# Designs tried in a protein design run: designed miniproteins, single chains, continued (4). Part 91

Each design is a single chain, and the fold is of that chain. pLDDT is the mean over its residues in the fold that is shown.

## One batch from the design tools (miniprotein)

Design m15139
Fold by ESMFold2-Fast:
Structure m15139 (fold): chain A 85 residues (1-85)
Amino acid sequence: MKDDLLKQFELTAQSVLQLSQQGRYGAALGLIDNTYRILSSIDPEKAEQVRDLLLDALNSKDPQKAQQLVQQAIELAREALDSVP
């Protein structure tokens, strides 16, 4: 289950980056909100940090910086999932 949640998050984070590149901000925000709901049930503090990183990536005009922010969000999500017993 934890591995499935991490894979789902990684796919969602990549989709956010792709949708941002396409200018589909509404769809990207929907994915960010869904990710936040899942992670907030596990680790609310890291869920907020992940959401903020994804929002920063969505608002970034630098594709390289956006990709770095998405990777940081994925790493925090992994840490949150790994901390669950």
Scores: mean pLDDT 79

Design m15140
Fold by ESMFold2-Fast:
Structure m15140 (fold): chain A 86 residues (1-86)
Amino acid sequence: MKVILEATLLDEEGHKVTLKEEYIAEGNKLKVSAEATNPETGEHFKADGVTLETEIPGEEAILKIVEEKLKELEKNGGEYKVEIEF
């Protein structure tokens, strides 16, 4: 299973920043990568994929992480989109 979370946030100066996170489940392992782009400045930040070992199936770990992230985004008034590939 693969989950992509895309969010648009405002920085401290009011510029829009686009955040994209990818989550890939492989058994009891979770691979996470993130990138952020500021369209006003052209700055692009990318974090390479990190593999995390989980005590539960990676698919369950992804769903919990995505749920928590969506709650945080709703509190901060950001715009978000979630895409799930089975």
Scores: mean pLDDT 72

Design m15141
Fold by ESMFold2-Fast:
Structure m15141 (fold): chain A 99 residues (1-99)
Amino acid sequence: NFPVALALTLGIPREEAEKLVKEVNFDPNDEESIRKVAEAIIKRLHDPSKPYTGTITLEDLLKYIKNPVLAYLIFKELDTDGDGTIDVDELIEVLKKYS
């Protein structure tokens, strides 16, 4: 269950991660379900007081991941283009690779 593991790794509590993935009816062979999971994760981690850009920053992850070194390592692994943000397309790539 890689989508739940990814959400947990990003600091989303297990109960919320499981609910998020179940609500999408995740199928690793369905591009639409992969996109919906990626979007739901980004929206859940996004600071609702800021404009929504379809991206999250390291500061957003630090609100959920208590260990700043772990947050940084996860961020660097997922920020594949090095632009300083994690976007929906980067999460889609990870979900396709490991799901």
Scores: mean pLDDT 79

Design m15142
Fold by ESMFold2-Fast:
Structure m15142 (fold): chain A 106 residues (1-106)
Amino acid sequence: MSPEELEELIEETYALLLQLGRDLAAHAPAELRPEVAALTHEVVDLYLRYKAGEISAEEFVKEMEELLERLRELAERGGLSPEARAELERRLEEIRELLKKVLEAS
């Protein structure tokens, strides 16, 4: 994979996870909003650290996977409807497929 293709995959992964965090914040119970906001901030920080050359693509994948796990746990605590949970799981899987491509390209 070219460096340009790797950068595009990382940017797409970041964009999807950032949008998911924003959507969850908009629909989260008031009690969970601070935790969703903190997780969204960690996504932004991780992306900026990658763009600054402070972390490798492999470290980016590892830390993003940990953020996805925390996001799933927050959703479970939020008491989402079965339909909202299924949609979250589909979006998490889409992001995981992109992370797998980043790792395979590294």
Scores: mean pLDDT 81

Design m15143
Fold by ESMFold2-Fast:
Structure m15143 (fold): chain A 71 residues (1-71)
Amino acid sequence: HHHHMKSKEELLKEIKELAEKVFELYQSDDPNLRKKAEKALKYINQAIEALKKGDFSTAEKYIEEAKKILE
Protein backbone atom coordinates (compact mmCIF):
# COMPACT_ATOMS: atom_id res chain seq x y z
CA HIS A 1 0.00 0.00 0.00
CA HIS A 2 1.44 3.44 0.97
CA HIS A 3 5.02 3.37 2.35
CA HIS A 4 6.07 6.29 4.53
CA MET A 5 6.71 3.73 7.33
CA LYS A 6 7.04 -0.03 7.54
CA SER A 7 4.40 -2.11 9.30
CA LYS A 8 5.01 -3.53 12.79
CA GLU A 9 5.41 -7.01 11.26
CA GLU A 10 8.01 -5.77 8.74
CA LEU A 11 9.96 -3.98 11.51
CA LEU A 12 9.90 -7.12 13.69
CA LYS A 13 11.19 -9.19 10.75
CA GLU A 14 14.07 -6.74 10.19
CA ILE A 15 14.90 -6.77 13.92
CA LYS A 16 15.04 -10.59 13.82
CA GLU A 17 17.34 -10.58 10.78
CA LEU A 18 19.63 -7.97 12.36
CA ALA A 19 19.71 -9.89 15.66
CA GLU A 20 20.82 -13.02 13.77
CA LYS A 21 23.67 -11.05 12.12
CA VAL A 22 24.67 -9.57 15.50
CA PHE A 23 24.75 -13.06 17.05
CA GLU A 24 27.10 -14.32 14.30
CA LEU A 25 29.46 -11.33 14.65
CA TYR A 26 29.38 -11.49 18.47
CA GLN A 27 30.65 -15.11 18.30
CA SER A 28 33.65 -13.94 16.20
CA ASP A 29 37.21 -14.04 17.53
CA ASP A 30 37.78 -10.62 15.85
CA PRO A 31 37.41 -7.86 18.49
CA ASN A 32 36.44 -5.31 15.79
CA LEU A 33 33.52 -7.50 14.65
CA ARG A 34 32.43 -7.98 18.29
CA LYS A 35 32.48 -4.19 18.83
CA LYS A 36 30.28 -3.74 15.72
CA ALA A 37 27.90 -6.39 17.08
CA GLU A 38 27.69 -4.68 20.50
CA LYS A 39 27.01 -1.26 18.92
CA ALA A 40 24.36 -2.68 16.58
CA LEU A 41 22.75 -4.57 19.48
CA LYS A 42 22.27 -1.28 21.38
CA TYR A 43 20.34 0.16 18.42
CA ILE A 44 18.33 -3.06 18.04
CA ASN A 45 17.31 -2.85 21.73
CA GLN A 46 16.28 0.81 21.24
CA ALA A 47 14.19 -0.24 18.20
CA ILE A 48 12.43 -2.96 20.25
CA GLU A 49 11.62 -0.45 23.03
CA ALA A 50 10.27 2.04 20.46
CA LEU A 51 8.03 -0.68 18.97
CA LYS A 52 6.70 -1.52 22.46
CA LYS A 53 5.73 2.16 22.83
CA GLY A 54 4.08 2.19 19.37
CA ASP A 55 6.72 4.60 17.99
CA PHE A 56 7.29 2.91 14.63
CA SER A 57 9.14 5.94 13.19
CA THR A 58 11.77 5.83 15.97
CA ALA A 59 11.97 2.03 15.68
CA GLU A 60 12.68 2.27 11.92
CA LYS A 61 15.35 4.93 12.56
CA TYR A 62 17.19 2.66 15.03
CA ILE A 63 16.85 -0.32 12.65
CA GLU A 64 18.51 1.76 9.89
CA GLU A 65 21.35 2.78 12.26
CA ALA A 66 21.93 -0.91 13.12
CA LYS A 67 21.97 -1.79 9.39
CA LYS A 68 24.62 0.89 8.72
CA ILE A 69 26.88 -0.54 11.46
CA LEU A 70 26.49 -4.13 10.16
CA GLU A 71 27.40 -3.11 6.59
Scores: mean pLDDT 80

Design m15144
Fold by ESMFold2-Fast:
Structure m15144 (fold): chain A 101 residues (1-101)
Amino acid sequence: LSPFLANLKKLYDKEKFTPWEKSILDFFFGEVDEIDFSGLTVEEADYILKSLIDFFSKLPNKEVFERIAKLANALIEKNLISDKTKKYIEEVLSKYGFKLK
């Protein structure tokens, strides 16, 4: 992890995250290569991803948006994102030069 992402990870209140949210965040920070999708609903995945984008859009950083795109693509491949959230992500990422698959 870059120093920037390592510091962001330390600032996260881990007590507020469910096991599923932690799995997604571990993937986002590059600690795991795959997300544990067992028991994760579309509504939960949508909510987590939208919350991450809303948070990180306030702190624009190329590495963060590259990782958001990677996470979004993984969730899209599993059909765990609504069309509305996918469109929102595409609009946010396009402002910083990134695209979904």
Scores: mean pLDDT 68

Design m15145
Fold by ESMFold2-Fast:
Structure m15145 (fold): chain A 81 residues (1-81)
Amino acid sequence: MSDLIVQLVASIVKAGYEIAQQHGRETAEKFIRSTARALGFIWNLTDEEVKELEKILLEGLDIGLEKGVEAAVEYVTKQVS
């Protein structure tokens, strides 16, 4: 179960990074928030857990925009490991 979460957050932050590069950060933020809420529904997470997931993914996106996508992936995977 933990390995699946690690793979999913890596995939989401990579997709968010690509969206930010092509369509801007605000579009990427909307994607990340919507995706985190969808995962919260599927995994039956609390509102607090969904907000924490959004925070991790958005912080990862911002790291990726400053330092590159590899740094973003490393950050989000360490937060959920």
Scores: mean pLDDT 85

Design m15146
Fold by ESMFold2-Fast:
Structure m15146 (fold): chain A 57 residues (1-57)
Amino acid sequence: SAVEEIARLGGLSLRQAAGVRTLAQEVGADVAAQYLVREAGLSPERAREIAELALAS
């Protein structure tokens, strides 16, 4: 599933990945990417890729 792929790519739990997908779809990929950088410690480039995947799923 898309949630499992987000979890794998971001090093996140399934719960966190589901939250990222919801955030991207309801608010936007930019906000989801900012969340991933600040809360998950991902690079801006990696966070953006994952956020765009989450939005598209």
Scores: mean pLDDT 85

Design m15147
Fold by ESMFold2-Fast:
Structure m15147 (fold): chain A 61 residues (1-61)
Amino acid sequence: SAEDRYNEGLKLYEKGDLLGAAEHYSQALLLDPTFREAHLNLARVAEELTGKPPVPSLLSP
């Protein structure tokens, strides 16, 4: 269920697995797009991930 995916995401977030947390929050929203808590936590994790780009530049101009 959406709640189960969300709870799995919370566990991963607490362990510092931001990618895993984002994946599970996204799965929760696919099952229930009105799941406010999943939406808010996904936004938070996405912001943290976006703030740490592994590549400093792109090939395209």
Scores: mean pLDDT 74

Design m15148
Fold by ESMFold2-Fast:
Structure m15148 (fold): chain A 73 residues (1-73)
Amino acid sequence: SRAEVLGLSIARTAYLSKDFDTILKSVRRAADWLSTREEQEQAFEIAVKEAEEIDKEVAERLRRAVDQVLEEM
């Protein structure tokens, strides 16, 4: 699905960059590209879960970015 592809892309951006501002921009971009809140939340959960398999600290930064974007929506 589109949500899955975007979620995996966010996770990749997170563990490669490890930069909160870069992660935050990738989450916001995915939110803009997904039409429904359900798809947005699905992509974000996939992203966090995938990041946790690589680096738990990066996953925590990603969860913080996701929470911020959800509050802005």
Scores: mean pLDDT 84

Design m15149
Fold by ESMFold2-Fast:
Structure m15149 (fold): chain A 93 residues (1-93)
Amino acid sequence: MDDLIIRANALLAAMAHVLGDGGSYGMIFGSLLSFGLATGKLDLALKLLDDAIAEAQARLDKLVTEQGLSLNDAQLKVVRDLMEEIEKLLKEL
């Protein structure tokens, strides 16, 4: 359990770094996990994380499609792979 949460936080921080968003997503995700652990509302925190991951993915897709964000296919694959790995790890909690 704790190891999965630590890995999820590390992957979320890596995703925030790749997106170039100065760690804002990592901070939000870390706060949600900390809230869930501290209050015993882990299920709620995990749901909010899933929602935030979905919003980050939608934002990335919009930036690529509408604004011509010049991430190459390899960088986009890394972000998508990280998001998928985070979702799998969180579902194991």
Scores: mean pLDDT 59

Design m15150
Fold by ESMFold2-Fast:
Structure m15150 (fold): chain A 62 residues (1-62)
Amino acid sequence: SEELEKLKEELKELARGLVEKIAEDLGADSFEVKEVDELTLKGIARKGDEVFEKEFKLPEEL
């Protein structure tokens, strides 16, 4: 739906910003935001052999 697409876009931007902030704080080598599912995004930050992950789920599934 149009509302779902808007929320997905907003969530993706928010997630990217959060992952970027975490990556900067950690001094990470890289960071990435992946779409795991239509309703789920995953933020990944890597520093050497350390990996930090966080999932974000769209709340408007209700």
Scores: mean pLDDT 72

Design m15151
Fold by ESMFold2-Fast:
Structure m15151 (fold): chain A 87 residues (1-87)
Amino acid sequence: SPMNERFLERAREGIERAKEIRRRADELNDQTARDLADLSIELYRRAIELIRKDPNNVRAQMIAGFLLIAGESDRIVAERRIERKEA
């Protein structure tokens, strides 16, 4: 569905952004930022897999939505942590 396509696009974009944050965390040797970025990537990947396995299941869609928001939250926390160290 168009809604699932937009969800998958958002999650894939989130993974690429988290990978960039992970690279910056490596440059700063920040283990906490690495762990948050890695967790963010895992949460986005789980969200994608739930939608792919059962795209019409409302419960799976709700859980995938929760995982997407959790992944975005961890990514934002990691990015803010890195930005404070780069300032």
Scores: mean pLDDT 90

Design m15152
Fold by ESMFold2-Fast:
Structure m15152 (fold): chain A 120 residues (1-120)
Amino acid sequence: DSLEEERRRKEKEIEEEYERKLKAVEELVELGRKALEEALASKSEEEAGKLLGKFIDAVKEASEIIPSETAFVLAEAFAEGLRAILENPEKGRELAERKLEEGKRRAEELLRKEKEKKLE
């Protein structure tokens, strides 16, 4: 049945797009984690500003792949992580790691919901 074959093709295409978006999120999260480690080492507002700028540029490049809402969630999580490092000398690492992990989970949930909507 040509209709069943077309449906399977569309479902596979949706799955492959979802996997590409998940990979983009994972790459941004890893970039953010490395930038937060640099912020922890420097504890400089100037360096934090530069790291935020670099992350926003990476998010803009990924906007060709991931939805703007997903991109915003990751940018917000990273900015909150940077703030935690600067404002919390003793717990900055733990707070920043938690913020980035929460952002990753929210981004993955948004992508899952988008996939489910496309399969309806």
Scores: mean pLDDT 84

Design m15153
Fold by ESMFold2-Fast:
Structure m15153 (fold): chain A 85 residues (1-85)
Amino acid sequence: SEIDKLVEELLNATTVEEAREVIKKIIDLAKKLVKQGNIDGLNELYSKFVKAVNEFLEKSTDEDMKIVASDGLMEVRGIVLSASK
């Protein structure tokens, strides 16, 4: 699935720039799922993204990489909360 591909790309990111690009795609997908009314897809994306960010934070020794991952997670969480109107 598109969700699984983006999660895998995040786990394979080795630079801050790569992580930012993948996270932007994940955020864009979250916004697209909201626009489509696909709440099940949004919840699947968020659940998988939380797991991927936690794994990324465990493996990363780069503070900038950790900040980018954490900020991305907070933005997707905000999208999920806003969609539950």
Scores: mean pLDDT 83

Design m15154
Fold by ESMFold2-Fast:
Structure m15154 (fold): chain A 70 residues (1-70)
Amino acid sequence: SDQQRQDAVRDVGQQVVSGVIQSMSQLDQRLDQVQQQLSSQGVDFGDSDRQVVYRGVRVQVRSGSTSIQL
């Protein structure tokens, strides 16, 4: 179950934030664009450390890495 959830969250995380992580200097602007794009899909963004909640799973984007939490 955890492996299936990690795989699903990882796929969503990569699809959503892969372009955002490429440049940390542009991350805030890209996060706003991603939030608008995914809002219709039921995606909620956190208030710090660029946290994305998608269908009950959390994806955190940090400088130099992406952390995925279920």
Scores: mean pLDDT 55

Design m15155
Fold by ESMFold2-Fast:
Structure m15155 (fold): chain A 76 residues (1-76)
Amino acid sequence: MSREELVYLSARGLLSWAVLQGMDGEEVAATLLAEMEAVGTPEEVAAARRGLEEALAMSEEERRAAVAELRALIAA
């Protein structure tokens, strides 16, 4: 798995999890993007932004799937 793919899946899954816990999606997304911009490469920042944008538009079912995917990735 590429580092950009890992960042994309992590950002998408983490934001999905936060929204499912009742956190404000826009606020969490802004925080995660700012953290990535501080430490990541342009390619990693672009991957994170894509994952966050997708997670904000997701249904609850799609967010549960994204969390399951992230959980499987962490367990590997």
Scores: mean pLDDT 86

Design m15156
Fold by ESMFold2-Fast:
Structure m15156 (fold): chain A 93 residues (1-93)
Amino acid sequence: SASASATLTVAGTGPTTVTVKNTGDAPATVTITGADGEVFEVRLEPGETATLTFATTGTFTVTVTVESGTAVVEVTATNSGGSASATLTAVAP
């Protein structure tokens, strides 16, 4: 298995929507931790998208884990103050 992590910081107030999409060729497990400690975990098959709303703003930590193959996960966090995005690539033999 392999993993990749990124942090996304979104300014503004109120709820933050986090969208994750796997554009790789292998299933990925994505864990998102909000600034308040709320944790979301989802398994994404290639081509799948998931969306979650966190009650807060601030810094979000995203970790992508793949057992074998290549996962490429696009992450966008959006609220009233703007958006932040990252692409995480994890490659396992």
Scores: mean pLDDT 82

Design m15157
Fold by ESMFold2-Fast:
Structure m15157 (fold): chain A 97 residues (1-97)
Amino acid sequence: SLEEKLKALEEIRKLLIEGWKRVDATSDPEERAKILKETAEKVEQLAEKAGLTNISDLARRLKEAAEKGDLQTAYRLMVALDILLVGEEIELELEKR
């Protein structure tokens, strides 16, 4: 439902904010990769449950980049998730109005 998708977007936003905070709190590349992987797994699960396919696909790519230790790609994908999340929220809010 529309309400379930909006709730999932809000929870995903909170996960991304916390993920960025945890990454910023450490200088260890291995710890950063673990944080990004954990964030990606949680985002993927919420997005899949809510039918947010574009977000779940992007989260899976983030998980793969983090597992490979490709932090530059992982950071780019985190930013892409932030941008996509805003777009999805606007689209659903317009559908409601």
Scores: mean pLDDT 87

Design m15158
Fold by ESMFold2-Fast:
Structure m15158 (fold): chain A 98 residues (1-98)
Amino acid sequence: KVKEEIIREAEKIVDEIVASLEELTEEEKEIMRRAAREAIRENVEKPAEEQEELAKEYLLKAMEYEEKGDREKAVEYRGKAIGYKAVAELKEEYEKKK
């Protein structure tokens, strides 16, 4: 149950963050949401510290792709970073409140 709750809450956080990014097109927002949800679901078992490291790594990769002009990959990797960050924060909270 806790795993499913973390996934659902992380996906909700991602949707709220992506909706606030007014400079993105609807297509870019959907790419970002899909990438974040994929990252959340595939890696939800990883500890919070590892999720936080992945968030930083994927954010740096997103910036690299943006610099190269690969906007689709930049949005995708930024989405993954947002997903990992949301899971890291939720896992830390749930582990403290066992």
Scores: mean pLDDT 82

Design m15159
Fold by ESMFold2-Fast:
Structure m15159 (fold): chain A 89 residues (1-89)
Amino acid sequence: LQAELEKIAEETEKLGGADNPEAREKGLKLLKELAEKVVETSTDPVLLAVALRTIIEIRKELNEPEPSKEELEELEEWEKKAKEVLAKK
């Protein structure tokens, strides 16, 4: 995760940072790819909830199709599990 986040930061900075529309779009696409990888490989409910929410928010920013009912239900389920894990602390 740290190496992927550093790579996204470097790529975004090379394009002029967050204020550059092209850099922002590239950064959002890379962050979406990282979040999709987390969804595929992680078993942590907190990371899964954050990753799924991030994917949905990035889709809205990139004007991609709205999430399906199934995607929203999966997000709600993982966010509920994440809250239960955090409540135990």
Scores: mean pLDDT 73

Design m15160
Fold by ESMFold2-Fast:
Structure m15160 (fold): chain A 68 residues (1-68)
Amino acid sequence: LQEQIEALEKKIKELKARIAELKKQYADPSLSQEEKDQLRAEIASLEYQLEVLEEELAELKRQLAAAQ
């Protein structure tokens, strides 16, 4: 259980870092509207994945707490 929690925390950290990097790119005023639309779609996709993983992590943490 702890190993599963650590694995999810690593994935969540990586996703958050990627989302932050894409948001920095999105802030670039030299980007075309098409490039911004593509970045926004990618950010939205990663944010959805992050939400799913955070929900799974919360459930595993509840199970770990209940086991104590």
Scores: mean pLDDT 82

Design m15161
Fold by ESMFold2-Fast:
Structure m15161 (fold): chain A 86 residues (1-86)
Amino acid sequence: DLLEEFRELYELELEERVKKFKPSKEEVERARAKIDGLAEEEVELLERVGADPEEVRRALEARREGIRKGLKAEEVEALYRELLAR
């Protein structure tokens, strides 16, 4: 399900942004509210241009894996080190 794959990607990107930039609750809520619409628009565009769903899914998996590695290895480590320094 490409729609779900895009939703998961955008949600991970939002989590990365919240962690790094500490945006306002209003900004986070606006971004979250747009995720479903953005995912639907992207799927519609890809279907319109005749993109291979399997190739798209593999690209999305690679992007999500990159985000997870950054979030869980690099940023979590930095946050825990800051917490321990207090």
Scores: mean pLDDT 69

Design m15162
Fold by ESMFold2-Fast:
Structure m15162 (fold): chain A 60 residues (1-60)
Amino acid sequence: MEEEIRERARELGIPEGLIDSIVDLLRSGELTPEQAFGRVEALAKSPELKEASQEAADKV
């Protein structure tokens, strides 16, 4: 499950920091596997959000 989410997110070009955040939420039980995949798909469908998130992660 975790590896599948990471692999899917990397295929879709999601930044590693966001992948780590999603996986951490999955491990803590805040997200189900279905919700984690949903987050990955939503980020992939929103290029502007993906770019903004990457900027925020860089600047922190």
Scores: mean pLDDT 71

Design m15163
Fold by ESMFold2-Fast:
Structure m15163 (fold): chain A 92 residues (1-92)
Amino acid sequence: GKATEEGRRLPVEEGIRRAEEGIRRAEEALRRGDYEGAREYGTEAHGAGLGAVRSAETVEEVTRGTGLAIAGIGLTFEAALKLGKLELSKVE
């Protein structure tokens, strides 16, 4: 209804842009060894990608948003695994 129409005031491209920025920041954080920051940025990218999917009206928009959401959650899991490795570094 009206709430859905109001939600569509912000274009899908904004969600895509935020997700792409989050992925870039997460990758930069991973390269620097900032695994906590990488997890945070990956989570933000996942959320932004899903937000884009919610507003999507075309298959292409759904595909882009879904791909970015998957990339964001993947970076989040990679960062979490690296954090776990740091906790176990005495064993490695």
Scores: mean pLDDT 75

Design m15164
Fold by ESMFold2-Fast:
Structure m15164 (fold): chain A 65 residues (1-65)
Amino acid sequence: SVREEVREIAVRAAEELVALGRKDQAPGTVREILAVGDRLIASGREAEAVQAARRTAEDLIAAAR
């Protein structure tokens, strides 16, 4: 499901942040990715949810580097 794909993106982003030594930022990053996905799913824009979640993950990981 789209919700499962968004959750997998959030988990992978958290794992990458831990690997980068930014474990402190992982919970906030997971919350933001899930919030973006849930917002789009709730508005019937499920086709956009996965790509938006990936973009949010990329932006937050880049900011942590």
Scores: mean pLDDT 85

Design m15165
Fold by ESMFold2-Fast:
Structure m15165 (fold): chain A 74 residues (1-74)
Amino acid sequence: DELEKAFNAKSGKEAGEYLAKSKNPDIRATGLAIAGAAELGKHAAEMMGRIASQSPNPDIAAAGKAGYAAALRS
């Protein structure tokens, strides 16, 4: 499960890369956004994950929560 791998990832970049492998297009797009933000730094990945976690779309929200949790660990 790519979402579970993302939640347990060591960084927002690693989480975004796992999410980007999802067959779900909303989870994939969210993962690409988090991975891209991570290139700007840890705080950018945290911000992107937090914003996505507030989405009314449950798939985007789940991906955002996973990315945010992982970004906080790095």
Scores: mean pLDDT 85

Design m15166
Fold by ESMFold2-Fast:
Structure m15166 (fold): chain A 57 residues (1-57)
Amino acid sequence: AEVEIGPGEEVGRAGVKSDDPELFIKLSEIVVELQEENPDASGEELAAAVRERAAEL
């Protein structure tokens, strides 16, 4: 199928939508680590990196 319109645009905020305490802790740690490794990264770049990292989880 060529229809690939889905939650791709909102998937970047999946962690925010999920009120899972364990997921929130994991995401928070990933954000902190990514921010420490990339202090120059903007919020948008950080969100993209977190999303990529979360996909590997």
Scores: mean pLDDT 64

Design m15167
Fold by ESMFold2-Fast:
Structure m15167 (fold): chain A 80 residues (1-80)
Amino acid sequence: HMTLEELKAAYDALTPEQRQKLVDEIEKKSLEEQIELARKDPARGYLALKVAIQKNPDEAREALKAAGPELQALYDELVK
């Protein structure tokens, strides 16, 4: 169970160079791939959720709800 705070803390531990490379990498991924990153990688997962919501909030909301209660809770916290 990953909280938004845990994901953000992992992201904040990255160097600026690492963050820039991750943004470029994640923006090229599909919504499904971005959601999988939120499950598997805390630092990349935080960016992936943010990118998904910014590009298509309606589809991101639907996909995260379908992905399970943990990811739905992360979505709800992130959009507050």
Scores: mean pLDDT 74

Design m15168
Fold by ESMFold2-Fast:
Structure m15168 (fold): chain A 130 residues (1-130)
Amino acid sequence: MSPLEGKNIIIAGPPGSGKSTIARYLESLGAKVTIINPEVVPFSVYEDLIAKADAIIFVIDGSNFRPEDERILEELKKTGKPIVIALNKVDRPVQPAARRLVETSGLPYVETDPATLAGLDELAELLASL
């Protein structure tokens, strides 16, 4: 039985942040996953996809925090959709600015490592509860 069967999940975040690994894992649990790149394509292009989503995962590269990540998160918050942050640990320590963003966001978050699949079960449990 697929724990996320029937769930429409959007994954947003920077290139190289491990979004594809997270997407494959969630799809293996029955989710329909769409990856969006709001840093290269305007949010308005994704409006219909976002409206149909049950939840949004915002993937932050904890080792390469950017001011753009704060702007993207604020735009995602304006959608009114449930948001879960995946704080990805790619290959270096998580930057203090990335931790500040997730801790002050008021949103649920999970620290994930796509190389080891750590945190993905917790992420799936949060999504299943939405």
Scores: mean pLDDT 78

Design m15169
Fold by ESMFold2-Fast:
Structure m15169 (fold): chain A 101 residues (1-101)
Amino acid sequence: SMSPFTQKVIEEITGKSASEADTDVRIDVLESLGFEYDAETNTLTPATPTAQEIMDELGLTSVTPSEVTVELLEKVLKLYAEKNATPDDPLYKIYQEALNS
């Protein structure tokens, strides 16, 4: 199920508990990581270099809202944290706190 890191990211980005994380909450998290939602195609695509690298590593070009599972979100968050280890990134602080818990 959901990792402590993923739970903390959902809570910090959306203000909602991880147990209440529906598809819309997971999409909000991905948008915070540099993905963009296109209502015409009903897809999320990478809008930043880091998001593009994550999608390339996962073998994906885009995802639909229904494909944004907990498992996909956890893979994206782990890869984001590994690639974006700068002190100026807000998610880096969440990742560091999760590693120390």
Scores: mean pLDDT 73

Design m15170
Fold by ESMFold2-Fast:
Structure m15170 (fold): chain A 89 residues (1-89)
Amino acid sequence: KAEELKKKADEYLDKAVQSLREGNFEEAVKYAKKAAEYMAELGKLGDHLTAIRYAFRLLALAVEAEFKGYTEQAKEIIDAVREALRKMD
C-alpha cells in the first residue's frame, strides 16, 4: 500500500518537525526514525523517487537540528536516513 506508507511517512515527518520546533528533541528523533522506516518501505515497493524526496526532507530536518546546536540528534536523524537508504536495495 504505497499511499498508506506515504501517509505514514508524511505524518511522522510532520510530527518530527513539530517536536523539533517545540524543543522536544527526543520525540523529534523518534518520529524522524519512524518516517525513515516508512521511507525505506516505499523504496522497497519501487517508489524510489518519493523515498529520495523523504530522505531530503529528513536531511533538512537534521541540518535544522545541527544549526540549533543539537549535533547528536542531527547525527541520529542522518544515521536513520542512511540505514533506510541501505534497506531500499
Scores: mean pLDDT 84

Design m15171
Fold by ESMFold2-Fast:
Structure m15171 (fold): chain A 68 residues (1-68)
Amino acid sequence: HMTGAQLVERLRELLAQVDASTDPAERLALLDQAIGLLRDFLATAPPENRPDIQATIDALEQLRRDIE
């Protein structure tokens, strides 16, 4: 099971790779990975944490649409 700290570190790594990439297809694939991790984490998150996780998912989905 991924801890919140591990999730934050993995998201930081993925988003850094998105920022470093100039290939739209690679950026979309990295965002899809980040969104997937957040959705998996949302399924097991306490109710009080779910709105913040959902807001992050929504922000990344918007970023994905802006690249597409």
Scores: mean pLDDT 81

Design m15172
Fold by ESMFold2-Fast:
Structure m15172 (fold): chain A 95 residues (1-95)
Amino acid sequence: SFSKEQLELRNRVAKAQQEMGEVLKDFSEEEREKVEKELKKKIAERQNKLLTSRGEPPLPDDEAVRATEEAVLAGDKEAADLVIEAIEEVTKKAK
């Protein structure tokens, strides 16, 4: 079972994804794909900034995204927060 904090983190990520989906509802498939690629890039950049701040080597973008997704599923608050911030950034730019 998830703790109250873990459930709240998952709810916050889901809400951010839902809000992004509402902004993108009138976008073409090509425009949505561009936003999805930008989101993955922003997640990778933020994750690698976290790694380098800890003295760890940066990961390739695809590996950084995968590691972040796994950390969110494990209930890592820092990983959830950076994903939410990346979603909010690309959502704001899409408006």
Scores: mean pLDDT 83

